# Designed miniproteins, single chains, continued (5), part 99

Each design is a single chain, and the fold is of that chain. pLDDT is the mean over its residues in the fold that is shown.

## One batch from the design tools (miniprotein)

Design m19445
Fold by ESMFold2-Fast:
Structure m19445 (fold): chain A 68 residues (1-68)
Amino acid sequence: LADEIARVILREIEEGGGDAETVLQRAAERVGLPSAEEVARILMEAYRSGKASEEVIEALRALVELAQ
């Protein structure tokens, strides 16, 4: 799930632009999650558990850059 979310986030950044919250909201809509906060929670849990793939790490870094 976290890997799928990460790929969607990277695609949304490439095509949609916007801030981190907007990207997270669009990702939530595309993967069928109820909120941007739930998307962020899943990615952060993968990161904290040490199970984050390179895609998850890349998506998190891109989101931090968008947050300014």
Scores: mean pLDDT 77

Design m19446
Fold by ESMFold2-Fast:
Structure m19446 (fold): chain A 93 residues (1-93)
Amino acid sequence: MELTEEEEIKRLEKRLFFLQIELDYYNGKISFDEAIEKAREFAKKLYGEKEAESFVQYLENVKKNPLTDEEIEELKREMAALQKRLDEIKKSK
């Protein structure tokens, strides 16, 4: 798909930002309340209120219906793959 490098970087950084908050919560590095606060304050500032509220609703749903260990490992693999792609693009600049 024909994304510019700048558009692909922004897409990767946005996904990595949300994955980091989610995984920090699942790994017990931050509390649920801290994850919500990070989503509301930082995501709203970076990506806008609609994106922040959508992610908050997602986290609230996951709190009610927790992910399996397998699903968490899939998110960790996604994060690693996205980080590798971001590093490859940035090295090509």
Scores: mean pLDDT 81

Design m19447
Fold by ESMFold2-Fast:
Order: sequence, then C-alpha cells, then structure tokens
Structure m19447 (fold): chain A 80 residues (1-80)
Amino acid sequence: SVGGTALKAMLEVLEKKLKTASEEDKPHIQKAIDALKAGIASGDYAGGLLQAIKHLRKSKNGEEYIEEVIKAGEKASAAV
C-alpha cells in the first residue's frame, strides 16, 4: 500500500538519524521509530505518522527531522 511504503521510507530516514543524533534527541527519535513501526504493524498509517511527528516535535532539531521524514514519504509514495 502507498501508506505502508511511505512509512517504511520514513522509518529508514529516522533509523539513519538515530545513529548521528545528539543524546538529547535520541529518545524522541526512538519513540518516533516505535510509532512508525506500530503504524506499519496495525495498518493505522495516519495514526503512526501523527504519533511519530508528536515525538519528533519534542526534539531540538524536530523541524528538520519532520521535514526529512515527510519528503522521504512523499518520494516513496510517488514511486508507487
């Protein structure tokens, strides 16, 4: 599905960011990853994305992470 493909692309972006993120941002990125995984597993793609964004907004660089996640999802969706 388009939603599932988008969330998987978003997940890859956040997993890469987790490796280089500050210690302060890491727990928020991890919670966003967990939210995307839950959305993929349940099929609630919109709910998973909404929860991921909510967690990323708590990060110091949250706006940057949200922008990269949305761009990755849009690019993946366009390929389907």
Scores: mean pLDDT 85

Design m19448
Fold by ESMFold2-Fast:
Structure m19448 (fold): chain A 66 residues (1-66)
Amino acid sequence: GAPSEAQLARARAAAERYSATDPNKAAASGAVAGQEGGLTPDGKALYAAAKARDADRVVALAAAGE
């Protein structure tokens, strides 16, 4: 458990926005995969990689979204 829930939520929003850069791709992904939380597979992979590598990447994603 980490007290940085706000940062995690903001990083998620940033990843979602990053993935939503191509709205056609996001819509197609949702129709095919039935995405939940609004993240494309690419956005999920980037978020997971950032989370696994270091916390600074999560902060950078959150800052980009804000």
Scores: mean pLDDT 54

Design m19449
Fold by ESMFold2-Fast:
Structure m19449 (fold): chain A 69 residues (1-69)
Amino acid sequence: SLEEELKRQLENLEKALELAKKEKSRTMLQVVIHEGQELLEEAKKLGFEELAERIEKLIREAQDVLSSL
């Protein structure tokens, strides 16, 4: 399903965020934020509220980490 595909993309971004945090990579954090924003727009458009909330949390965490570098 499309919902499962978006969930898979979110899980990949969550893994990318953990790697970005470990490596303190500004570039990777910026990619996670950008890809996360695109995924969030799609989830909101399709009405996947729980996925949208998880994506917003991911973006917020990535932004917080980037601000601390």
Scores: mean pLDDT 90

Design m19450
Fold by ESMFold2-Fast:
Structure m19450 (fold): chain A 56 residues (1-56)
Amino acid sequence: APLTPEQEALAREVVARFGEGATGQQAYDFLLSQGYSEEEAERIAAGMVVAGYVVA
């Protein structure tokens, strides 16, 4: 799976906050606001795109 269960919960929160058309950039910015590093936020946001939660 491209995401852990914890990261899937974050992806669902991104969709809840930004809607079904939420972008990978919005996910990235959200993850930075949650205290993730730039490198980790980029990896998790990419995983959210691969999993289909957000658009590239």
Scores: mean pLDDT 83

Design m19451
Fold by ESMFold2-Fast:
Structure m19451 (fold): chain A 63 residues (1-63)
Amino acid sequence: GPDGERAREAAERAAREGHGAAAASGTYQKFLSGDIEGAKAGAEATERGGADRAARETAWLSA
């Protein structure tokens, strides 16, 4: 359903943004086990870290 699709999309986005393989893996495992709320929270935490990393990489690449 929509919540499952959103959780999967968030987990995939978190994995792409590369906060950490362990964090992304944990989030995906929670999603697969049906813990959508836990997966969502983990994805949001990973996305926050990924956003910080992306900002640093953008600054580095634009130097």
Scores: mean pLDDT 60

Design m19452
Fold by ESMFold2-Fast:
Structure m19452 (fold): chain A 87 residues (1-87)
Amino acid sequence: QPVLTPEQLDLEVDYAIDLIKASVALIDGKRYFEKGDFEKAIKSYEEAIKILRDALERHKDAPPEIQADIESGLKKAEEFLKEVKEK
C-alpha cells in the first residue's frame, strides 16, 4: 500500500474538516430553530449548504461512497432550510 505524501494527507484532512464544519453548522441551525431564532437558523443552514456544495466540487474525484455521504448531508441541510423558511 503506497505511503501518502503530506499533500495527499492534507487533502484527506480537508475532507474531514469540511464534514465537521457542515455538521457544526447544521447543529447550530437546529439549536437556533428550537430557540425561535429563525434568521440565525437560516444563516446556519445556508452555511452548511455552502460548505457541502464546495466539498462536492473539491472532492469530485473522491470514491462514490464519499460523494454520496456529502450529497446526503446536503439534502438534509436543504430540508432543514425549507422547514425554517416555511415558518
Scores: mean pLDDT 76

Design m19453
Fold by ESMFold2-Fast:
Structure m19453 (fold): chain A 91 residues (1-91)
Amino acid sequence: SRLQELLDRARKLLDEAEKNGFSEDIVQELILTFSELQRLADAEGRPELAALASRMRDLAVKILQSTDPEEKKKLFEEMRKLLDEARRLAA
């Protein structure tokens, strides 16, 4: 499904960020991916998944605005946890 494709895309982007660091391009792609996931989840009547997507989008925005590597790491860890929850809900 498109929803599963967006979750897989988000996972791949997080894996790339973990290996290569947070480029602006990767973070912007995460923001767009989570925004689309939220819109799709809302359209499909899945408010719990939409809420998780919104939270992950907000974390990605904070990563984009941060200059502190330790803060970015903590935000990344929180985002990965929320993505794991979203993937379980979508299964």
Scores: mean pLDDT 87

Design m19454
Fold by ESMFold2-Fast:
Structure m19454 (fold): chain A 71 residues (1-71)
Amino acid sequence: SAAARRQAILDAGAAEVAELTAKADEYDKLGEEAKKTADGNRTSMLYHSEAGMYLMRGSAVRLAARAEAAA
């Protein structure tokens, strides 16, 4: 059915977003660990920046999945 096809598209998008969110969480943890070093602030900012990039990619995946499901 059309509803089943839309749900499959949304589920696939959600799975990809979950993977990207997990990678963002890994980078945020690396950023927090880096704060324990004397020069950790810059390194921490770089790791948090990578985490933010993965979250932005997740947002793009969500928008694409919604657009495809609505078509």
Scores: mean pLDDT 85

Design m19455
Fold by ESMFold2-Fast:
Structure m19455 (fold): chain A 114 residues (1-114)
Amino acid sequence: KEIIEKVKQLGKELQLSADTTNFAVAFAQKNNVVLSAPVLQFLAALDVALKDSTLPSDEIVTQLLAEFPDLNDPEVQEALTAYINAVRAGELGSLFDKRDLLLQKLLEATEAAE
């Protein structure tokens, strides 16, 4: 419950969409993990970038990984690309799996960062 309140509070401060906040909370509960500030900031930046329909998927990937160099990992790049493409294609059937994979890879990258 304490993890949920912290994720919600930080999501509000970062102006995350309700949907982004809800899936971040659900992932944190399901995996019993605390989502770090860099992960939540990455999700906030991704939410903003996805609202700009003029940005190509590869450009969003490049910009986000440049903004978050500690998360610039090939596995994060692959998971992020798959998630963005699923969102843009309206591929609802695999969206949740690709989103969970992205969150998992972001956590692994933050644990590897010094």
Scores: mean pLDDT 74

Design m19456
Fold by ESMFold2-Fast:
Structure m19456 (fold): chain A 90 residues (1-90)
Amino acid sequence: MTQEQLVERALELYRNGGGANLDEAAALFAQLAPEARRRLLLRLLQLLAAKAAAAIKTEEEREHVEAALDRILAELGFAPEDQAAVRAAL
């Protein structure tokens, strides 16, 4: 399995969520090279942002979610273009 196939498989497992799927996804994450792990984390953050967007009901909630997301992205050291892609999913 290539690094890209591992990333796509892990994303499918996280997207379809369940205890066994999350355990398999974690095992796949451990097999990834650092660059592939960063790509998987970015895509997972995009999925979480999209789910958060669906749950947001007020502007105050949106501001809090955006502030939390910006903090997480900065802490993980994502490039500005990757940060913008995650924010666009919100």
Scores: mean pLDDT 76

Design m19457
Fold by ESMFold2-Fast:
Structure m19457 (fold): chain A 66 residues (1-66)
Amino acid sequence: WEELAEKNRDKSGSPKLSAIRKVLESRGIKVSAVQETAAYLRAISTGKPVSLEEMLNLVLELRKEA
């Protein structure tokens, strides 16, 4: 998942999943790899670059749905 996200990062201009995971861990937030990947895919599906904060918000929204 992280490797695929890294390859797509340069195309979409978005941060890597690894960067998102690192920030979440530093804030003491635990999410599944599935939730991280789903948030990333939703973010890049618009075809626009997204910020790290925008991706974090998407992850948190998906966690609330669970």
Scores: mean pLDDT 58

Design m19458
Fold by ESMFold2-Fast:
Structure m19458 (fold): chain A 55 residues (1-55)
Amino acid sequence: DELKAKAAELLPEVPDEQLASREGIKETAQWLVEISKDPEVVKAAQEVLKALEEA
């Protein structure tokens, strides 16, 4: 699953269990967009969310 692999590369600090489900990836990415002050992390999380919508 390309989405899972991309999420793991972009969000390495997130436990694999949270990245094992589509909902877990979505919630984690949404949380990072809201909480993170790092523009690269926000961009990566937004790309993961976009990939989820397209998949």
Scores: mean pLDDT 70

Design m19459
Fold by ESMFold2-Fast:
Structure m19459 (fold): chain A 81 residues (1-81)
Amino acid sequence: SALEERKARVVANMDRFAEAAGLSPEETAEMKELAVKLLEKQFAGNRELSPEEREKSEKITALFRALPQARFAALVAAAEA
């Protein structure tokens, strides 16, 4: 399904980003969990984030802003895979 394909893509992107950014396995797992939950909520028509999910989303956004090289490397790797 489209949801399953996008989940696989998101997980692959998070793995590549984590490697490029030097994230811990725990941080990587949190990013994957949040990204998958956000995607599932959007597909279900429920776009509201919990306060905890919003906080984690902001932290991930800040990390992406701080580490543009890692973000670009992860996106390129995911697009070429």
Scores: mean pLDDT 69

Design m19460
Fold by ESMFold2-Fast:
Structure m19460 (fold): chain A 125 residues (1-125)
Amino acid sequence: SAMLEELKKKYQRELLLKILDELLSPEYLPYSGPVLEPVDLSLLPNYGDIVKNPVSLSLIREKVESGEIETIDELEERLKQMYDNVIKYYGEDDYISQKAKKLYEKAKELIEKAKKEEEKFLESL
């Protein structure tokens, strides 16, 4: 039914926002800081040539709020893209890449938890 589909979408959106709220929390700021805002292209040489699909946590949050990102799998793909962009630009051994890796490991934990919460919710319907 239309009402059931709206209920599912609302629950999914709340799960996505819960993941992002944790990653954007002050506790994770040491890891999220480098990827929090869109890259200033004037400060990073050749960034646009190296990274074709720029992603930041703030842009991911905006896309969840606008409904452009609706599923846990879509959020997972965007968070992976954000991490892959950092590795591609800075290299695996860079300090910024190590911070992005810690953030992405936390993101994977939160996504796994959210997938289990969604499964339990769907079983309750």
Scores: mean pLDDT 89

Design m19461
Fold by ESMFold2-Fast:
Structure m19461 (fold): chain A 99 residues (1-99)
Amino acid sequence: MPPLSEEEEKILKAEELAEEVFGRLLQLSKTDPEKAKEVEELLEKLKELIEKGSPLSEIQETLQKILDLLGIEFDVSSLTREAFREFVREIERRLKDLD
């Protein structure tokens, strides 16, 4: 395989994280619907922060709260702003498919 660029590797990690977050959210919605709703509200906030061009630290803090609620261990500081945009896009795509 040709080597991925550092940017492409970070985007791929964001897509993989989105899949894990989505899977954990679906499980949580069956066991604790109130906590699942809190995660969905934080995902909407994350989207708004990215759209507003908020500081990267605030975007990272919001994602870390989502990951803590879902029990996912991940270094949010490893992601770029572009990787965060792809993460949100992938989550939105997966949520839309659940209607």
Scores: mean pLDDT 81

Design m19462
Fold by ESMFold2-Fast:
Structure m19462 (fold): chain A 116 residues (1-116)
Amino acid sequence: MLDEAEKLVNEAIKALQEGDPLRALENAYRALKLAVEILKTSTDPLEKSRAALVGVEALDIAVEWTEKLGLKSIAEELRKIRDEARKALQNGDFDKVLELMEKGLKLVEEAIEKAR
């Protein structure tokens, strides 16, 4: 699961570089969804930390593409979630990271629907 989530982040970065905003958002969404699943199911703090890092990277990609798509309100809310998730991760608060990642997933879904 972590390898697949990391691959999806790399594919989202590639889509970003290629100027494909919908593909970038879809791959970021899939990576974030896998990170949420790992945070819910894993009991290993190292695995949770790695999943949280993948989730933060997926949120960074989602912020950049929602900005480029002109979805200013979604981009601003995603930035706040990303920044709070990064702080929660630094504090080892994986429960808060999970809550923030789930909130981020809903906003990325909204961005994908508006980009269609």
Scores: mean pLDDT 81

Design m19463
Fold by ESMFold2-Fast:
Structure m19463 (fold): chain A 75 residues (1-75)
Amino acid sequence: MSREELIEELREARKLLEAQAAASTDPLVKAFLEQRAQVLDELIKMLEQGASIEEVEERAKEAEEELGKERRKAA
């Protein structure tokens, strides 16, 4: 709900993705998880720089589409 709560949730999610990437033996899976962790880092920085929750939600949707396109290009 609050900006601070969202930042904390995103930080926890980023740490989890980074840990999963580090544990992954598949280079494609590792790269995908690292890309997702980078997106979460971007969203955290946007919130820290004063972006609204709405702006961050829109960026998250755009990033999901971008990651989906990259996966389709690789296939």
Scores: mean pLDDT 77

Design m19464
Fold by ESMFold2-Fast:
Structure m19464 (fold): chain A 107 residues (1-107)
Amino acid sequence: NARQAALDEARRHLDEAEKYAKESKKNIDFGEKALEHLRRADELLAQAATDANKDAVGEISSAVGRAERAFEEAKKLDPKKQSELIGKTLLEAVERARAAVDAMEAA
């Protein structure tokens, strides 16, 4: 099932995004990797979405957009300030996406 394959792939990307988001305070490059995986999950979830899921997918895209803006702002700051802005926003995006995947997989 193509939809199930997309949901499974999205979960793998969210696992990687969470891993990198937790390490983002040590190195901003991990924040970039977390964002790459979040964008891929967002794309896959949009592909798997039905009309019933459009609001949940919209919330994911919004959360990913907030994480992207936080990351771009962090890139302009010194390393100490960068760590304060990105980790929580990335993890919030991961958590929202995970909840949406679970809802989309539910019967």
Scores: mean pLDDT 77

Design m19465
Fold by ESMFold2-Fast:
Structure m19465 (fold): chain A 57 residues (1-57)
Amino acid sequence: ATATIERVLELVRAGLTRVADVARALGLSPATLSRIFRRHTGVPAADFIAGLARADL
């Protein structure tokens, strides 16, 4: 789960900003990725990814 979050950070930095694209790159469904993020961060995956994309500007 922690490793999954780290891989999400790498993918967002590579230019992926949509939860569906990130999930596909990880071999996960969007629902599975959303569940992992809810469990570990309490934030929706889409909102977390959007926040990272803004911070990297």
Scores: mean pLDDT 74

Design m19466
Fold by ESMFold2-Fast:
Structure m19466 (fold): chain A 76 residues (1-76)
Amino acid sequence: MVAELNEAAVANGFPASFGSNLVALLNDPSTVIRENAAGQISINYAPFPELLRGRVSLEDLRNRDVEAVLAALKAV
């Protein structure tokens, strides 16, 4: 499901934007938005950490967004 949804996004021209936008929302000033973004990433990327790593830049991989994503994935 997750890989298929990600590949469908790629087929429709959303690959980098889809993953990157969700990661960017982890930095949103709204707690509700941040929690929802973490939940979406957890649900959609939890079984595919390799896909998540392939979709974020090395700079994103070093910041708190990736740490928050990894924490969310671990919470599932």
Scores: mean pLDDT 49

Design m19467
Fold by ESMFold2-Fast:
Structure m19467 (fold): chain A 69 residues (1-69)
Amino acid sequence: AERDARNGEALRSMIETADLPPEEFLERMKAAGTSFEDIARALSAALGVPEPKDEEEILERIRQLKEQL
């Protein structure tokens, strides 16, 4: 649980630092070898929402998180 919260904060910092559109950010995370499950769990922890089920939900959650920055 606390690990997921830390991963959510790390994801937020990565989004802030990269300043990329959600689609480009997701592609860079995939290129770095980040799993779908790790991305989904980190987004869930960062936003306090259920884990995204597919890539469209991941993109929506990245967009929501970026809007909070």
Scores: mean pLDDT 76

Design m19468
Fold by ESMFold2-Fast:
Structure m19468 (fold): chain A 78 residues (1-78)
Amino acid sequence: EGKESIDKSIEELKKWVEEASDEEIKQLIDYLAQLALYGSKEAQEAALKALEAIAEVAEKQGRFDIAKYAKEQLEKVK
């Protein structure tokens, strides 16, 4: 339940994840985890939503290792 602009950014992120390599996705997950720990309150919230979106897309693509990694980072930063 985000604003339309955030939802659009998440949809664009999901499309990027579909085309990105596992290594590129892991690098983004690491970056988002840092934002979730050390960013502003708004950046933390956006990073958590982005990590959830990455986990969902990776799981749908059968990239279960990437989905698991994203979920593990989510649990560490919540």
Scores: mean pLDDT 79

Design m19469
Fold by ESMFold2-Fast:
Structure m19469 (fold): chain A 90 residues (1-90)
Amino acid sequence: SMEDELILKKSTEIGIEEGLILGKKKGLSEEIAKESGRAAGKAVGEKEVELRKKIEKGEISSEEAQKELAKVFEETYEGTAAKLLEEKKK
């Protein structure tokens, strides 16, 4: 849907921005930081679409949803960065 597309686009854009900031703190290259942020932002957007439907049905609170989104960002960012660092060693 158009709404889902907007969520994915915005979440991906925010993920890139947050990924670059986090990457500077972690000593990652801009390329790795940007791509890790892109992957994390996309994953968050996809999860937000899923959780929004659960919130609308009363199955989960907004607070629980925000906690889950933060976890998805962290896990995806760190996993993607680790993978890209391994690939760059070649």
Scores: mean pLDDT 87

Design m19470
Fold by ESMFold2-Fast:
Structure m19470 (fold): chain A 76 residues (1-76)
Amino acid sequence: SQQRRDLGAKIDQAVADLRAQLRADGVPQTTVDSITDMVRRMMYASVTNPDVARQLQQQLQQMLDYLRRQRDRQRR
């Protein structure tokens, strides 16, 4: 449907923007792929399974916090 296509386009754009930001920050490609895959799954799940979306959001937040701490250690 048009609504599903519009949602898909917005998710694709958000994932592309995140991917560009992570690459600019020097995050390894395999880690970028893992994060963007999780974000994409979370965004789609938010429409169909709110519980799964919340679980994925928590996992993503933990992963981003870990990467932020790793970056801060390496930039000293």
Scores: mean pLDDT 72

Design m19471
Fold by ESMFold2-Fast:
Structure m19471 (fold): chain A 62 residues (1-62)
Amino acid sequence: EELKKKAEEYKRRLEAARGALEDMGVPQDVRDEIVAGLESEYKKAEEEYQKKLDENIRKLLE
């Protein structure tokens, strides 16, 4: 399932972002805010991907 793979990739990216921010010495409260923002963006991207998939299926069926 492509959507499931994208969700796993987003999770890995969020974890990588947390690690990178920690390595840069960013305070925890700021890191949490940035990660929350990224999580929100990834959720929107996932929803848009699902809409695009549904549109393509509809277009094939007509």
Scores: mean pLDDT 76

Design m19472
Fold by ESMFold2-Fast:
Structure m19472 (fold): chain A 62 residues (1-62)
Amino acid sequence: SNRDVLQQVYDRIMSDPRLSQQDRDRFTDYYNRVYPTADDMSVSQMVGTVIRMIGMWYDSMI
């Protein structure tokens, strides 16, 4: 399901030991916002959501 995809992406990002607590809180906030609606998302909306999460992950790398 779309929720399973978002969960896997979230878990992968959160497993990165380089993330600060501030970044983890930001990811958790975003994830909790999108997760309940995930199974109602179109393919395009899911792709956009995953790209957004990956972009946030890149922005967190210092």
Scores: mean pLDDT 85

Design m19473
Fold by ESMFold2-Fast:
Structure m19473 (fold): chain A 65 residues (1-65)
Amino acid sequence: SHMKREKARELAKKYAEELVKKIKAYDPNAKVEIKEEGDVFTIKFTVDGKEYEVVLDAKDFLPTV
């Protein structure tokens, strides 16, 4: 339903924001980019010269049962 999708999207966004805070706590100079495309959030960050990517799909935040 529409409400379940909105809650899942909100949870994914909060998870992304928490991850960014953890990255910045580990390395205050880390570059972090968040790309939002519909229900998918892509977090790209660089720590110690290495680039990492985390993809969050809001659908994965909905309990199946």
Scores: mean pLDDT 78

Design m19474
Fold by ESMFold2-Fast:
Structure m19474 (fold): chain A 74 residues (1-74)
Amino acid sequence: GLMEQQRQLEQQFSQRVQDSSDLLRREAERYRREGRDDEAALYQQFADQHDAAVPTVGRQALIGREAARKIAAE
């Protein structure tokens, strides 16, 4: 029971980190399209910092989730 709950929490954390990074990159692209290169660079840095904050175990969890999705033919 507890082990499954722990895995779900780790997956949720890793997913939220990834989702946040993607949102920051979308903002960077939006600012770039608007000709606001300074803001675009700032948001790109935020995305990179966010990715760097994910511990190795978190990145492994994201890789595992993607592999499981492919195996499930999703």
Scores: mean pLDDT 66

Design m19475
Fold by ESMFold2-Fast:
Structure m19475 (fold): chain A 64 residues (1-64)
Amino acid sequence: SDDQIRQIVDQMLAQGMSIGDIITYLMSQGYSDYQIGYGLRREIGAGRISVSDFQRMVAQQRAA
């Protein structure tokens, strides 16, 4: 659920994981681009990562 992905993101941030490492982990667990973007919407809104950087990181990892 949307609440579950936000809880996972909050836990990972509390552990000191970077946003890039969080994206990598969530992709490895089978989360969609939409779900990852939704989970990170506060971080994107706060400018901790741009929408363009998020899209680039996801695309690069799917192409690798």
Scores: mean pLDDT 81

Design m19476
Fold by ESMFold2-Fast:
Structure m19476 (fold): chain A 99 residues (1-99)
Amino acid sequence: SKEEKIKRVKETLEQVREDVEAFLARYEQHFDEERLKDILKQQIKVAEKRNHPEVVKALKEALEDLTLENLRRFFDAVIDYVKEELLKKYGITEEEFEE
């Protein structure tokens, strides 16, 4: 049913948000910047292979100016993209999702 699909999308997005907040909290405590840059560079290669040009652009912008604000902006864009793709995949409108 659409209700079950909406619930699954909400659960998936909540899990992604929790993972993002946990990552950002660790970074705010001065995560190893060189290691973080290496991880982001590997993620660019993965995103390029998966044909996600918008994610590649956001990752490259984050690498040029590695701030918490740019990382939050990147992850917000990724979460929004995941939401739109899941809603499209399951034939759910944004209005149906917000109800």
Scores: mean pLDDT 74

Design m19477
Fold by ESMFold2-Fast:
Structure m19477 (fold): chain A 90 residues (1-90)
Amino acid sequence: RRAEIRERLDRLERAVREANEIVKEDGEEVSKEAERRIARVAIEEGILSEEQLDSSLQEVADALMAAARELEDADPEGVAEYAAEREAAA
């Protein structure tokens, strides 16, 4: 369903933006506290489960990439439309 894909894409985009802001605050070295904050964002947006709170930055990044690929595989046309709409709005 197109609406479910769009909701999941919105969640993925929010998780990526929040993670990038946390990384910018922490600098070149991402602390364990920052990694947990990033994992919590991914959990809140449905990218990770509650059990994955101790995930490293790389594990969260891998999960975000896997979620993006899953959405593209499920509805490549819907993902392309979403990307085009965002680009037009930017």
Scores: mean pLDDT 75

Design m19478
Fold by ESMFold2-Fast:
Structure m19478 (fold): chain A 73 residues (1-73)
Amino acid sequence: AKVYIFVADPELREAAEALAAFYASQGAEVTLKEVEDVEAAAAELKAANPDALTHVERRDGRPVLGIVYIPAP
């Protein structure tokens, strides 16, 4: 499985790194990336991978953290 973690808020970087470590410990191939637009980054991966599961965390209506889980074939 592949997991992409997108973070836009620097305050969430430590939390994003902990989440990346968790998924890596479960055997996932993890990519952590700081982006300006979490929703756009997640949507691009979802469009390329229809079976992907996406979660976007918002603060004050602003997307700050995104997770895209791509299952193993």
Scores: mean pLDDT 82

Design m19479
Fold by ESMFold2-Fast:
Structure m19479 (fold): chain A 77 residues (1-77)
Amino acid sequence: MSLEEELQRIADEFLAGKISLEEAVTRLFELVRRSPDRDKAIAALEKLSERFAAQGTPEARALADVLRGLIDQLRAE
């Protein structure tokens, strides 16, 4: 499974109410940190954030906002 597919799966589980926002953030952060190519992982998170921002649901907006904060944190490292 690709990095983008794994990130999308975690996001889909959150949007389906199967996991909490905190759990989703933890899993996304761990997946990105374990990636051998951090720049590619950050780019995948940016694409994911843009997709969810476009959906306009409260849950998708919350996830998009959190993903933006996570990207900023990873770039500061």
Scores: mean pLDDT 78

Design m19480
Fold by ESMFold2-Fast:
Structure m19480 (fold): chain A 79 residues (1-79)
Amino acid sequence: MAEKVKAAAEELLAQAKQQIEDAGGTVLSSSIEVEGNKATVTLEFRSDGEFPGTYRATIVLEMIDGEPVIVDFKVERLS
């Protein structure tokens, strides 16, 4: 279970990094924390475009009925 949610989180993180970079943003840090059937993906990035600033995206994945599901998605402006 934990291995499946971790794999899903790693794929999601790779996609998120690519999208940020393709949009002209800079990824500052990233992490994945796995606890049982739950994985938390945290990504800090800077945007210098239309919405300039430093942001933290937090995505929570949980195994529900054997499938990885996004249960929470949050973006915070840090500066």
Scores: mean pLDDT 80

